# Designed miniproteins, single chains, part 7

Each design is a single chain, and the fold is of that chain. pLDDT is the mean over its residues in the fold that is shown.

## One batch from the design tools (miniprotein)

Design m210
Fold by ESMFold2-Fast:
Parts: C-alpha cells; structure tokens; sequence
Structure m210 (fold): chain A 55 residues (1-55)
C-alpha cells in the first residue's frame, strides 16, 4: 500500500489523501493512535508525525 508521512505542528489540520488508515505519533509522548479515514477527511491533531497508509 502507498504510505504518506507528514510531520505536523500543533494546530495543523491534516487532510487525508485517500481512503485508508491514519496513524498518529505524538512528538512529546510517543503515543500512537490509529484511525480509519476517508479521502478528504480533515484531522486536527497535536504536534507529531502522521502516517497515512492508503487502501
């Protein structure tokens, strides 16, 4: 599957590039959260790394 990685600043909105799975890793705590996303879905997250894996 195609993977997109983006480093996010606090308060940035990530817009999903396609249907798939988004895994977020918090910059300070290292906690990970994984959600299912649809193309065009907007995700507001804290500072960290967003890894999108497309279906």
Amino acid sequence: AKTVVKEMEEGEIYTATGDGTLTYTHKETGKTKTIKVKKGQKILGPEGTFTETLD
Scores: mean pLDDT 78

Design m211
Fold by ESMFold2-Fast:
Structure m211 (fold): chain A 90 residues (1-90)
Amino acid sequence: RLPAAPGPGLTPEQRRDAEWALIDALYRAKKEKRNPVASVIGTVLKMIADGLSPEELARAREIAKKYRDKLTPEERALLDEGLALIEKGA
């Protein structure tokens, strides 16, 4: 549902941890040539790298919902955590 998140803004360690996990997942999706999954992970990773924008946040949520059934359990967990953190950070 919703985890207990730390609040607004990401610590450097939280950002690095999320970015690292998403980079790993992105490489796996690319290796398997799963374009939709790679696109979803790439979008979330870009949001973490560039900061948050209202449109990117909305897009990430929408794409994650659409492709959740096509994601591996690991990728779904990563997106769920990323989205929960982004939702709280705005």
Scores: mean pLDDT 61

Design m212
Fold by ESMFold2-Fast:
Structure m212 (fold): chain A 67 residues (1-67)
Amino acid sequence: SNREAMRRLRDAVLARLSETLPQSVVDALDAQFDAALAASDDTRQILLEFSAAVTKALAEYQKKLRE
């Protein structure tokens, strides 16, 4: 199903992010995605919001490393 494909995409993205980001941040992104998927059938919006959250998390982590 489309929702299964979205979960697999999330799993692949978070697996890659776990190489760079703290586990607490990865867990927060995972929980946010699951909450969005439970609350809405708008798969496009869920993916756009997840992409934005991932981008923000990476930028904030990179900022901390450069300080």
Scores: mean pLDDT 83

Design m213
Fold by ESMFold2-Fast:
Structure m213 (fold): chain A 67 residues (1-67)
Amino acid sequence: EEELRLAVEWHGWTPEELERIAKAVLNGGKGAAEDFAAQGRLDRIQSVLDGAEKAAEFLRKLAEEKK
């Protein structure tokens, strides 16, 4: 969380850019979940999806704070 906040401040991303990054994170989580499913790693799917959702929510919160 702190690492992601510093990256946002370092890059100077706009609220619109943060929304796009949040969407990319969710799509990346889906891709990783599909890769784990293909490998039979079903135990990892939920953790990957939960992680992506939390990261996207945090990015959207930062976008809202910058409005």
Scores: mean pLDDT 74

Design m214
Fold by ESMFold2-Fast:
Structure m214 (fold): chain A 114 residues (1-114)
Amino acid sequence: MTPEAVAAVDEATRHLIKALEALRNGDPKTAAKHASEAARYAKRVAEHGDLEAAQVLTQGAADVIARSAKLLGDEEMAKKATELGQRARAATSPEEVQAVADEIEKLANELAKK
């Protein structure tokens, strides 16, 4: 893993922790904002070729969005986020993880502006 990929893993992890804290505090919009940032850093990890780390981080971001959507009563968005998390785990290339991370960032941004 490159030094840049290590930094991206650390940033994605930090944002996921903040997202989980926001969910615990009943703040799904703040959780979605942090999940969006986590997905952006997970994409950077994938760009540096660490498939396994990118899969785990992208799935983590998707799980946060699914939980946030359920708290806001958006069952369709929760289902979409869950499916994206499954696609991230099943991805066989960094390019597939990057595409899933982009979709998760899009959902996160839509959820945050509700």
Scores: mean pLDDT 88

Design m215
Fold by ESMFold2-Fast:
Structure m215 (fold): chain A 90 residues (1-90)
Amino acid sequence: PFLQWQVALARGDEEAFFRYLKKALELAKKGDPNVLFQLLVFASQLDTPGFEEVLSRFSPEAAEVLRKVFEYVKQKKFDEAIKLIDEYLS
């Protein structure tokens, strides 16, 4: 569920947000349809004012990582998305 991500976003806790996102990507990779649906819905909102508000709560580096992660999510390249998050959190 996105509630945990929303709390992390509101607090500016980029590390917690990406940890929750990584777990969601792992579940989507394993075939969880509800998690996959929520990730695709979030990805579809990339061009919306709501997404720009989400990005404004992150550093420019974290915002760039998030954009690339959701490009991979749209392509269902979950391993690439997870790897990108791991590199950011290193």
Scores: mean pLDDT 75

Design m216
Fold by ESMFold2-Fast:
Structure m216 (fold): chain A 85 residues (1-85)
Amino acid sequence: DMGEDLRRKIDELERELRNLERQIRELGLENDPQLQLLISSARSLIDMAKKALDSGDYDKARIYLEHAQQILDQVRRQIQQRQRQ
């Protein structure tokens, strides 16, 4: 079921977001403005995906989740770059 697959992806990305936010705090990067913007953007996209899913707009939900995943991947790369510096 497409709706079930999308709900599972939302839950997955929300867990990933929480894990990245915890990692950011543990590394003392919570005041990094680029990371703050990326985290805020990912959260917004996940919220938009939830609203789209609740309205039955599976195509919009999928697009928002794809963008959220890309942003979370970027957060992961940025954290790695900060750790190398």
Scores: mean pLDDT 88

Design m217
Fold by ESMFold2-Fast:
Structure m217 (fold): chain A 77 residues (1-77)
Amino acid sequence: SFAEELAKLDLSEEEREEARRLAEAYKADPSQLGALLQRIADLIRAGRHRLALAIALETENASLVAMVREAVAKALE
């Protein structure tokens, strides 16, 4: 499950709270998807791959999780 994968990520309490907050904002207003994707892209470019993945997992959106996993995998090449 996404919750089990999220629990295995090595993240600080502050990073877990940031992921929850960003995902909750998107779930409350799905029109913010573009802004969420931009934040995720910025985090991947900054090398913050675990936080980027945590945000996707917190949304529980399988398509978004798959896309972010692929982006992180490519960034690590």
Scores: mean pLDDT 87

Design m218
Fold by ESMFold2-Fast:
Structure m218 (fold): chain A 81 residues (1-81)
Amino acid sequence: SAADEIAAAADAALAGDEAAMEAHLAAARKQGVGPLAERAVELARKIRQLRETGGSQLEIEILEGLLLLEVGVAAVVERRL
């Protein structure tokens, strides 16, 4: 589904798997949800950057909440707790 492709693209971005992220982004774009998938990927990339650089835990938690809203998938957030 379109929601599954958005969630998979965000998950791949959080994991740093660029190839999987691009594949799921392309699938989401074909299903007409490209802008939502691109926003979810941007949130995931920001979360990953903050985790790698030792950034604010509060900012990470806020961005994780925003990602949950964008993808509508609690499992994405749960795997990062």
Scores: mean pLDDT 78

Design m219
Fold by ESMFold2-Fast:
Structure m219 (fold): chain A 107 residues (1-107)
Amino acid sequence: GPVLQAARDRARQLADEAYKEAKEFLEKHPDQGFYRLERRELPDGTVEYRAASAGETPDGIKEARGVGAVVLPDGTVVSYLKEKVEGETPLFKANEEIETEHVERLE
């Protein structure tokens, strides 16, 4: 419905913003790792998460990543991962605490 679609659009927007922040950091500081988590509670009980990370993978490849998640008042979780310009992975699960914890663990 409209509420779930708005949550999907918002989670995608948060992931895009996080990815841009991570990419800009990696371009300015190519020898450093970066991670940041932002949590925001809205008046209706919705919780938003934005996580940005940049650094070297175990294979020596430097990557930038953005995650956006929206937790609705009913416990529905919507999350998106953006890696590189062409890579987005949408995740949709009700009461999926593990996806929120994955966002928090990017700290």
Scores: mean pLDDT 71

Design m220
Fold by ESMFold2-Fast:
Structure m220 (fold): chain A 81 residues (1-81)
Amino acid sequence: MEAKEFKEKLEKAVKEMREIIAELKAQGVPTAEAVAAALEKLRSKMTPEIAAHLEELADGREPETEEAKKAIEMIKKAAEA
């Protein structure tokens, strides 16, 4: 998959995830649960590659690619906002 396509899909997924996380946090949902719920809702909108890289973090493993690392960091940053 081309880096530009991955980046565009990642940016869209992060924006949508940020909105869902913000809404759930406003309802008093803890950040970890809000992130998990947002991921489930966005799975059909995210590329399988992005989802697989996020699963690696959940399994307690370091991401294999730099793109996966960036995706995880953007998700963490969105969760903190």
Scores: mean pLDDT 60

Design m221
Fold by ESMFold2-Fast:
Structure m221 (fold): chain A 83 residues (1-83)
Amino acid sequence: SPLEEYAAKLKAEMDALYAEASKTLSPEQVAQLKKVRANVVANMDEILANQEEIPEERAKLLMEASLGAFRMYVSVLKHEAAK
């Protein structure tokens, strides 16, 4: 579905952010980020499981919010690593 294609695009963006962050973060921070990534994927999969019940534009907004939270977490870890 178009929503599944959109989710795949967001997951790819998240994976690129994870790969880039992993170059500069400690192994411990990478492990923390991996757990956050797993939670974001689970949230997106739950939205897709309920796509027949959620308006597409709302589902996209919820998925973007999940990716936004991931981006913020990456920013926090990078800031901590720089101190």
Scores: mean pLDDT 86

Design m222
Fold by ESMFold2-Fast:
Structure m222 (fold): chain A 58 residues (1-58)
Amino acid sequence: EEVAREQARANAEADPDPLRRATWYLKAGYSPEEAARIAGVPLATVQRLKARLDALAA
Protein backbone atom coordinates (compact mmCIF):
# COMPACT_ATOMS: atom_id res chain seq x y z
CA GLU A 1 0.00 0.00 0.00
CA GLU A 2 1.44 3.35 -1.11
CA VAL A 3 -0.19 6.48 0.29
CA ALA A 4 1.12 9.04 -2.22
CA ARG A 5 0.36 6.94 -5.32
CA GLU A 6 -3.00 5.91 -3.89
CA GLN A 7 -4.13 9.56 -3.99
CA ALA A 8 -3.71 9.54 -7.79
CA ARG A 9 -5.63 6.27 -8.11
CA ALA A 10 -8.34 7.51 -5.73
CA ASN A 11 -9.33 10.11 -8.33
CA ALA A 12 -9.91 7.36 -10.90
CA GLU A 13 -11.62 5.09 -8.37
CA ALA A 14 -13.98 7.86 -7.23
CA ASP A 15 -16.25 6.77 -10.06
CA PRO A 16 -17.96 3.42 -9.35
CA ASP A 17 -17.73 2.34 -13.01
CA PRO A 18 -14.24 1.35 -14.29
CA LEU A 19 -15.10 2.17 -17.92
CA ARG A 20 -16.29 5.63 -16.85
CA ARG A 21 -13.04 6.13 -14.95
CA ALA A 22 -11.03 5.24 -18.07
CA THR A 23 -13.20 7.61 -20.13
CA TRP A 24 -12.61 10.37 -17.56
CA TYR A 25 -8.83 9.96 -17.90
CA LEU A 26 -9.07 10.02 -21.70
CA LYS A 27 -11.13 13.22 -21.59
CA ALA A 28 -8.55 14.74 -19.21
CA GLY A 29 -5.82 14.12 -21.80
CA TYR A 30 -4.26 10.95 -20.45
CA SER A 31 -2.91 8.36 -22.88
CA PRO A 32 -4.98 5.25 -23.66
CA GLU A 33 -2.12 3.09 -22.39
CA GLU A 34 -2.03 4.81 -19.00
CA ALA A 35 -5.82 4.82 -18.68
CA ALA A 36 -5.94 1.09 -19.45
CA ARG A 37 -3.31 0.29 -16.84
CA ILE A 38 -4.91 2.41 -14.10
CA ALA A 39 -8.50 1.32 -14.73
CA GLY A 40 -7.51 -2.33 -15.19
CA VAL A 41 -9.27 -2.72 -18.54
CA PRO A 42 -7.74 -4.05 -21.78
CA LEU A 43 -5.90 -1.54 -23.96
CA ALA A 44 -8.10 -2.55 -26.91
CA THR A 45 -11.22 -1.57 -24.92
CA VAL A 46 -9.74 1.82 -23.99
CA GLN A 47 -8.73 2.45 -27.61
CA ARG A 48 -12.31 1.70 -28.70
CA LEU A 49 -13.55 4.20 -26.10
CA LYS A 50 -11.15 6.82 -27.47
CA ALA A 51 -12.42 6.21 -31.01
CA ARG A 52 -16.00 6.59 -29.77
CA LEU A 53 -15.15 9.84 -27.97
CA ASP A 54 -13.49 11.22 -31.11
CA ALA A 55 -16.59 10.32 -33.15
CA LEU A 56 -18.91 11.92 -30.60
CA ALA A 57 -16.77 15.08 -30.49
CA ALA A 58 -17.23 15.48 -34.25
Scores: mean pLDDT 69

Design m223
Fold by ESMFold2-Fast:
Structure m223 (fold): chain A 97 residues (1-97)
Amino acid sequence: LEELLEAAEILVRESKGKIGGVVQLKLEDGVIHIYSENERTLNFAKQVLESNGYKVEILSEPLTGDHLVVDLASGTVFYVKGSWANGSYLRNLITDA
């Protein structure tokens, strides 16, 4: 989680004044899996994270299980706990940290 939060903060910082959009992040086996509905946002996130030493894999479908959702325009990071009851539950990690 700490590594994912650091990656999310890097994305927010580097996106400032350049790009918006929502990107999902999940760490699996040392690789950050990313998803966004916007291809430009995906390519930006991949480039930024790889430039900061992360291994990145772009997924074609929304992330499942525990992951982060980052709104680059607002700088808001949410923790999604996968399979919360009958769906995902969003938590704001910036407010709770």
Scores: mean pLDDT 75

Design m224
Fold by ESMFold2-Fast:
Structure m224 (fold): chain A 76 residues (1-76)
Amino acid sequence: SSMEELERVKAIALRDLAELRAYIESDALSHLSPAQKEALLAALDEAEARIAAAKTVEEVHEVVGELQRRLQEILS
């Protein structure tokens, strides 16, 4: 069902964001400024909340796409 697909897509997206969060928090990105790290974590927080609230697979994809663009801006 479309709801089962949505649940699966959300679970994958949230897992991937959790892995990225752990990587940022692990000091692996020590070359980044504290402000850049805070901005990355804030972007992840917003994306996680929006993905959890999403009602369609398309909404999850939109949030992930927006997050990718925002991460590029922070890292530029």
Scores: mean pLDDT 87

Design m225
Fold by ESMFold2-Fast:
Structure m225 (fold): chain A 69 residues (1-69)
Amino acid sequence: MQEEFDREVERGVADIVGAVALVTAKRLNLSEETIEKIRELFDKARAGEITVQEALNEAKKIIEEELKK
């Protein structure tokens, strides 16, 4: 029961954080390729393959790298 609730919360958090990251990337006029990479990271987090924090840290690195151009 607790585990099922935690799983639903983790999926919900991944969806919300992923949506915010994608909106931020679009607002910054990042390339479609970069936006796809960010989407892929949060899809992996939603599937439980990586943590939401790992996805967020990697997305931040990708965004920072693009902004250096």
Scores: mean pLDDT 78

Design m226
Fold by ESMFold2-Fast:
Structure m226 (fold): chain A 71 residues (1-71)
Amino acid sequence: ASEAAIAQLKEEIIAGAEKYAKQGKLEKARQVIDDGVRVLREVAGASEATAEEVRREALEKLEQIVKELEE
């Protein structure tokens, strides 16, 4: 897979998760991360390490938004 395609999909996953998290739709935000990571692995051909790194970054963004909403 191209690094550009992986980078673009990573940005889309994070943006989608942030959008739904800010709306209080945490289950939908997590679904966007899960679906995006699957596409990264199965369609973009990303390595397991790369897919897990993207998942980690997206989940960190989601947790930050959740913390801000609960404060």
Scores: mean pLDDT 79

Design m227
Fold by ESMFold2-Fast:
Structure m227 (fold): chain A 94 residues (1-94)
Amino acid sequence: SQSGIEKLIKYLEMSEEQKEIVKKLVEASKHPDDIEKQEEALDLMAELTEFIVEAAKKNPDRPEMQRVLEVYPQIREDYEAAKKLLAEQKKAKE
């Protein structure tokens, strides 16, 4: 949820640039049929995922952060597959 994303920003001590990325992700969630916005959202989500992984490496004593590191390779594969699918859909609509 949008309120959940705002709490995450505070929890992870995000920079102003990272907060703007989250804001763009929230905006994209309002336009599911906009392929260009969805493609941008996937790129931004990948960037935030890398930030979360780095934060998890710095906080190894947190069980939730350890879980992030365990699932990261699968999330990365899912991201690459989703991005390829959106790119193919974008070409089909042109």
Scores: mean pLDDT 71

Design m228
Fold by ESMFold2-Fast:
Structure m228 (fold): chain A 84 residues (1-84)
Amino acid sequence: QTAAEIAALGREATVERVADRAEGLAAQLKAAGVSLEEARERLLESNSPEAAALATRALEAALAGDREALRAAAAEVVDLAEAE
């Protein structure tokens, strides 16, 4: 495999990990009775507005069971982290 193929596999694995973590967090928030609005407020306390918005989108997709939207949001989170 080329370095580009290895990097693509690594990025895909990271996106899947972020998506799985968002699903776990969404399930915990639901079990604890924490609203998406409260979760967004907490994210804004320690994150940039852009990072908080992306994390909120991932949680929304996870709560809706929309794996495609969750993967898309997770990919944007990974890209934002790389840009920093």
Scores: mean pLDDT 76

Design m229
Fold by ESMFold2-Fast:
Order: sequence, then C-alpha cells, then structure tokens
Structure m229 (fold): chain A 70 residues (1-70)
Amino acid sequence: SLQDLIAKLQAQAKQLDADIQALKAYYKQHGSSMSPEQKTKVELQIKVLQIARDATLFVIDNIQRKLALQ
C-alpha cells in the first residue's frame, strides 16, 4: 500500500539522518588529524547522504500530497 511505502521511506530518511549525524560526529572528533584530501572525502560523503535524505523526504511529501487529493 502507499501507507506501507511511506512508512518504509520514513524509516530510510531516519536512518540517513543517523548516518549523517554519525559522520559529522566522526569528523568533529578526527577532523584535526585528517589530511585535506581525507577532509574533502568526508565532507562529500556527508553531502551525498544529505542529498539522499532530502530526495527521500521529497518523495514522501509527493505521495502524501497525492493521498490528500484522493
């Protein structure tokens, strides 16, 4: 069902938020000992996860809007 799909996507968005927070915490703790290349890689990984989270939330919003119109 669309409700089951929304629940699964909400769980995915929550997991992505947890992964983002974990990487940010790691970067805060270890960033000062990282090379410039390592810092750039971690920053890009955080950005990729943020884009994935935002895309997931966008899909949830679109499904919820369609359900409201039915």
Scores: mean pLDDT 88

Design m230
Fold by ESMFold2-Fast:
Structure m230 (fold): chain A 86 residues (1-86)
Amino acid sequence: MEALKKESEKTRERLDKEYEKRVKAADELIKKLLSQDSLSDDEKTKAGKMAVEFEEMSFLYEDMGKLDESKKLLEISKKLRELVNS
C-alpha cells in the first residue's frame, strides 16, 4: 500500500508541474501575440494548435475532477482562438 501511495503522489506532482508549465507558456505566448500589430501564418498555426490542445486537456482535467484547472485551460483555449480568428 505505501509503494502505491507514493507512486500516485509522484503522478499528481508531475501533472501539477506539467499544468503550471503549459499554462505559463500559453500566457507568455498570448502576451507576445497581443503586443504585435499582426500575426504571421506560423504564429496563427501555432496558436490554433495550442488552442486545440488546451481544449482537449480541459476535458481530460474535467474528467479527473480538476474543475478549476479545466476552467483555466478552457479560458486559455478561447483566448488563443480569438487571436487566430481576429
Scores: mean pLDDT 77

Design m231
Fold by ESMFold2-Fast:
Structure m231 (fold): chain A 84 residues (1-84)
Amino acid sequence: IDKLKNLIKKYTGVENPKPDDNFFDLGGDLGKIRKLINDIKKNFGTEISQKFILDNPTIRNIVTTILDQLNVKDKDSVLKEILK
């Protein structure tokens, strides 16, 4: 949880992003998305599709997509812990 929270903070520049915040509106770009995907693969062993993120670039979608790939059963509780 802390690693994922720190990665979102690292690439958005925002300490407590809201679920409906758009990654690009927070100062993200394609390069940051690629780095985020690479860091997720390195830390969690899971490869996330860039296209999946680009089709819906909200913080909720990004976090939910990662949690889905990690087979986390209680995604809503984890989302609440990551997002204040």
Scores: mean pLDDT 72

Design m232
Fold by ESMFold2-Fast:
Formats: C-alpha cells, structure tokens, sequence
Structure m232 (fold): chain A 70 residues (1-70)
C-alpha cells in the first residue's frame, strides 16, 4: 500500500512532537523524490485529516520539489 509506505518512510521517522508543517515538508519532499503519484499524496492528506490550507500547502510543496528534481 503506497499510502502506508509513504507514512512509514516519512511521519514515523520524524522526532516526537514534529509540527504539522514539519510533517507536510517531510511528506512532500519524500513523495516528490521517490516519484509517488499525486493521488497517493492526496490520500495521505485525507487520511491525516489535514485542513484545506494544510492540504493545499502539501500539494504545492510536492509539485515544487518534483519540479526541482528534474
């Protein structure tokens, strides 16, 4: 399950007390670097119960990091 894999490789490796912004940064960067599709990133955002603002920030960072990886 790519959703579970993305969470395992990012959120579970973060230190205790990581902020939502730190979680979003880690998710966006890892997903972009490892070619996770945007649909998986959206599914993780939905699963985490992110606010619309947090969800948009995650997708913006993901797209930015994908562009930078070229």
Amino acid sequence: DPVVELVRETLLRLPVGASPDEQIEALARWAAEHDYPEEVVRAVADGLGLTPEQRERLLELYRKYKEERK
Scores: mean pLDDT 79

Design m233
Fold by ESMFold2-Fast:
Structure m233 (fold): chain A 65 residues (1-65)
Amino acid sequence: MEVLQDGNPLERRLANLEKHLATLPEDEQKRVRELMAKASNPEEALDAAEREIMRVWFQRERAAA
């Protein structure tokens, strides 16, 4: 069987990102995916998406308080 620990950090980051993305509202999910689509390479796309998800999470927590 293929092991997830293939030494490829991008696949692990993508799996974590999809998990976190699924917890966001659909409009926020679409925004993040569009941000990823604008990136020229997968590393930049993941970096931008992770940063945006974290920003949305903290901002929404602040707004809810």
Scores: mean pLDDT 73

Design m234
Fold by ESMFold2-Fast:
Structure m234 (fold): chain A 100 residues (1-100)
Amino acid sequence: MAVYTTEVEVDGHTFLISIFPEPGKPNTKIATILDTDTGLSALFRIVEEDGKLHIKLIDITTGEVIAELTLPSSASLEELVEAMVKLFLSNRDKLLTPLE
């Protein structure tokens, strides 16, 4: 399986990001993000449709779409990584589940 993995430092936090194709879906990629300092993680689903990349942030505990943004399908891998980190950071509080 072709996997792209990178490490990005933003605001003193180190993020591990992995991007891989969704099997059987040529227009869809799955990505994972892990904040190595907090242990907080999330999934992204990236769908190419109508000349755009639809980047959906998913809570791994609920499976719910928390937030979405759109990039041109011509966007670079670096632009995609930056967009995912930005979306994760701006929605980080929504990823925290209250204690049961």
Scores: mean pLDDT 77

Design m235
Fold by ESMFold2-Fast:
Structure m235 (fold): chain A 74 residues (1-74)
Amino acid sequence: SMAAQREKAIAYAAEASRALAAGDLETAAKHLEEAIQAAKNDPAVKAYLERALAAVRAGDRAAAMGHIKAAVWA
């Protein structure tokens, strides 16, 4: 179901936020890629997660965290 896929995406996003807090941008990017795959059928959640991944790749931890939070409430 979409609800189960969303919950899985949120779980990966939580792993990404923990990696960001630890300063591990590579692990954060990996978990965001997993979250995006889980959110493939949820365009709103996917869009926020894609913005979070772009922010991680740019080294912008604050923007990445903001986008992860937005994905949870999408």
Scores: mean pLDDT 84

Design m236
Fold by ESMFold2-Fast:
Structure m236 (fold): chain A 80 residues (1-80)
Amino acid sequence: SYEEIKKKFIDHVRRLIEQIRSLLPTLPEDNQKQVEQLLAQIEELVEQIGKTTDEKETEKLLKEMERIYLQLAEILRESY
C-alpha cells in the first residue's frame, strides 16, 4: 500500500542518515558541521513527509530534499 511504501522510504532515509553520521569523524571539522546541519534538515523534511497527506505538498518536500541531498553529495565528494 502507499502508506507501507512511504514508511519503508522514511525508514530507509533514516538508515542512510545513520550511515553518513558514522562517517562524520573521518571528515574535516568544518565539513562535519555542514553535513550534520544538512542531515538535520533532511530529518525535518522526512518528518513533514510522514505527516502530510497532500500530494502537492509531498512533491514540494521531496524537491527540497533533493536540493539538500545534492549539497550533501557535493560536500562528501570534496571530502573523499
Scores: mean pLDDT 81

Design m237
Fold by ESMFold2-Fast:
Structure m237 (fold): chain A 81 residues (1-81)
Amino acid sequence: SRVEELIPKLDSPDVEEQVKAARELGELGDPRAVEPLIEAANRSVGRPKELVTAIAKALGELGLGEADGRVSPEAARQFAA
């Protein structure tokens, strides 16, 4: 499925590919993307702002708020204003 094709791209060495994958996973709204996106958020500490923003938006589109307790405090601080 498209979700299964996109999930590995969150681990791509290309930041642009990671951003594209996060965006499309959010648009699909498939709950199978929730766990991979949370893991990507927790790995996004110190990563480019565009990637952090794309992951945050995708999680929001899947019904998860910025304060989701499954995101580490370090990663969650990147979503704060």
Scores: mean pLDDT 74

Design m238
Fold by ESMFold2-Fast:
Structure m238 (fold): chain A 95 residues (1-95)
Amino acid sequence: AVAVATVTVEFEDPEVAKALAEEVENGAKDTAERVKESLGGTAEIKAEVKGNTVTVTITVTAPTEELAKEAAELLAKLIADAGEGAGGKAKVEIE
């Protein structure tokens, strides 16, 4: 099963947006290993910066749709919370 979450964070400072994207990318490998160990699945996290906005796409595969969605929601919340902690405004969408 596959779930996709998209986190969009808007900042006042484009350099803060770039810093968040770099932090997300640096954490992506460790996150993928945790999903593999805990769920037997995969996680792919991609961050894209456009001006002062960071868009993070999280793709999770897991043995069940429920596990994939729960993992995607947890990862999206962690990224949204980190973005808001840095002074951004976060929006989360899950498919």
Scores: mean pLDDT 82

Design m239
Fold by ESMFold2-Fast:
Structure m239 (fold): chain A 72 residues (1-72)
Amino acid sequence: MPSGAELLEMAGAGRFDELAAVAPVLAAELQRATEAGGGVLSSARGIQAVRRALERAPDDPATRAAAESVGL
């Protein structure tokens, strides 16, 4: 299982297909945030996207790990 930091690194690298294989809800929210930012994922948009993923999938261990890595 990738760490929360590794999951966020996948999103930063645009590896959303790989991220979706592990955490589909987290991948969808981070991809949406990246698209809204014109292809750039800012820290603020990233944290908001992780928070939305937690709301949708609170029991997903990958989403929880990503949340812990951003201080949620």
Scores: mean pLDDT 81

Design m240
Fold by ESMFold2-Fast:
Structure m240 (fold): chain A 77 residues (1-77)
Amino acid sequence: MEAVELLEAALEEIKAGKYGENVEKASKAVEELGDEIAEAVAAGKLSEEQQKMIELVAEIAEVLRELAKNGIELEKV
């Protein structure tokens, strides 16, 4: 799935200390898919792909939180 692959690429960039094109694209994809995911959650019908996307977003958020807590800013490339 395109969004999952993009989120995985963004997570790898963030883990490498970089804020690159994949992070920007993943952020936009999450915004565009946010309403669809919210609707699926409200209906009690999450696909495996939507569940994986939620997990990746949570992992990205956790890495970003840990970096912020340590005063580390991602290097924009």
Scores: mean pLDDT 76

Design m241
Fold by ESMFold2-Fast:
Structure m241 (fold): chain A 62 residues (1-62)
Amino acid sequence: MEELKKLLENKPGYSIVERDGVVSVMKGDQELISVENGQVYVYRSTGDAEFDLEIARILSKL
């Protein structure tokens, strides 16, 4: 969680939502990527493939 918070610290408009064992990365009201029981789900790209991969890598460790 700390690594994910640090990654998003310099990215305005991004937030983390935790609910019912699911951790989601949001941009405004849009859910981009989530993790549930160690499985990463990608719903929408940030528009930056390297940033998408970095978020997924961090989430996969939760």
Scores: mean pLDDT 78

Design m242
Fold by ESMFold2-Fast:
Structure m242 (fold): chain A 103 residues (1-103)
Amino acid sequence: SLKEEVEELVEKALKYMEEAIEIARKKGNEELALELEIELGMALISWGVGKLIGDYVFATEGIVKQMKKALEIAKEHGDEETAEQVEKGLEYAEKALELAKKL
């Protein structure tokens, strides 16, 4: 179903975000890792609330918003590898939002 496709795209987006956090940590950038974890936490709250109330547009918009912030944070830290992982996740989040709008 279209809802299942949105959920799969969100799962991929969040997985890339988790991988970005791991990359930042492995490089010893604990500040970047913490800032990315905060954005991931906020994205997860938006996703959970949106799913609970059946508003998939709200849910996916929240993920996109937090991942865009995470991308800018990674770029500001000059960590191109971490930024690339966030950007890949953001592509999946944007796809999820476009599909959610068709629900």
Scores: mean pLDDT 90

Design m243
Fold by ESMFold2-Fast:
Structure m243 (fold): chain A 60 residues (1-60)
Amino acid sequence: MEHTRRGLELLVQRRYEEAIAEFRRALEEDPSNEDAAKALAIALNEAGRTEEAQRVRELL
């Protein structure tokens, strides 16, 4: 949960690449964390990495 929370704080600050890294760590620790997966898709889309965001959404 710590990585998800830190990622959300970074996302609010528009630090998208750092937010992506934190959400990926959260999913590495718990692959079933839907909150981290949804936030990762948002962060990827905001960073312009639309294809990666779409792939993450397909897994939800």
Scores: mean pLDDT 82

Design m244
Fold by ESMFold2-Fast:
Structure m244 (fold): chain A 70 residues (1-70)
Amino acid sequence: MKEEKVAELREEAEKYLKEKNLPDFIKSRVDAVIAMLEREAEQLSDEEFEKRVERTLKQLKVYIDSLKKK
């Protein structure tokens, strides 16, 4: 179900944030991305939604990793 995919992404993102010990404003960014995916869930097919969730998780991890690069 789409809700399960969103929950999995949230869990993965929160775990990644915890491991990187990032400030609270990054958590707000993750929450905003989750809200966007929940909105898109109403407009996308199950296959398209799963692909979107995977792409979004990858982009979030890249963004988080970029914050550790100086």
Scores: mean pLDDT 73

Design m245
Fold by ESMFold2-Fast:
Order: C-alpha cells, then sequence, then structure tokens
Structure m245 (fold): chain A 74 residues (1-74)
C-alpha cells in the first residue's frame, strides 16, 4: 500500500541519517542531540499516521544501529 511504502522509505531515511551522525566527527553530546531529534521525528510520525508499535520498532532499530556504529568506531 502507499502507506507501507511511505513508512519503509521513512525508516530507510531515518536509518541513513543515524548512521551519518554516528560516523561523524561531531562531539558526543552533539551526536546525542541529533539522534534524539530523529527519535522525536519518529514520535511525531507515530502520533500522526504510524501505529505506536511500528514507531517503537523503528526507534529500536535506530538505537541498535547507533550503538553498533559507535562501538565499531571506538
Amino acid sequence: SPLEEFIEEFKKKALEEVKKIALSDLPEEEKKEKFNKIKQQVDIATNSFIEKEVGDKIKDELEKLYEEVLKEKS
């Protein structure tokens, strides 16, 4: 469905942004701030057109990617 395609594209873009932030040379506090902003965007989407359970799974995927990339970089 168009909604499922939109959600998948939204998730793909969010994952890509999180990876860019984690790989950047920004200070740790700035990385956390930018990552929290992305999670806030997921929460806004959840309140508007995504089921809470779907939004929670997206945030879980984002957190897992963020931590794995930081672990590999350190």
Scores: mean pLDDT 80

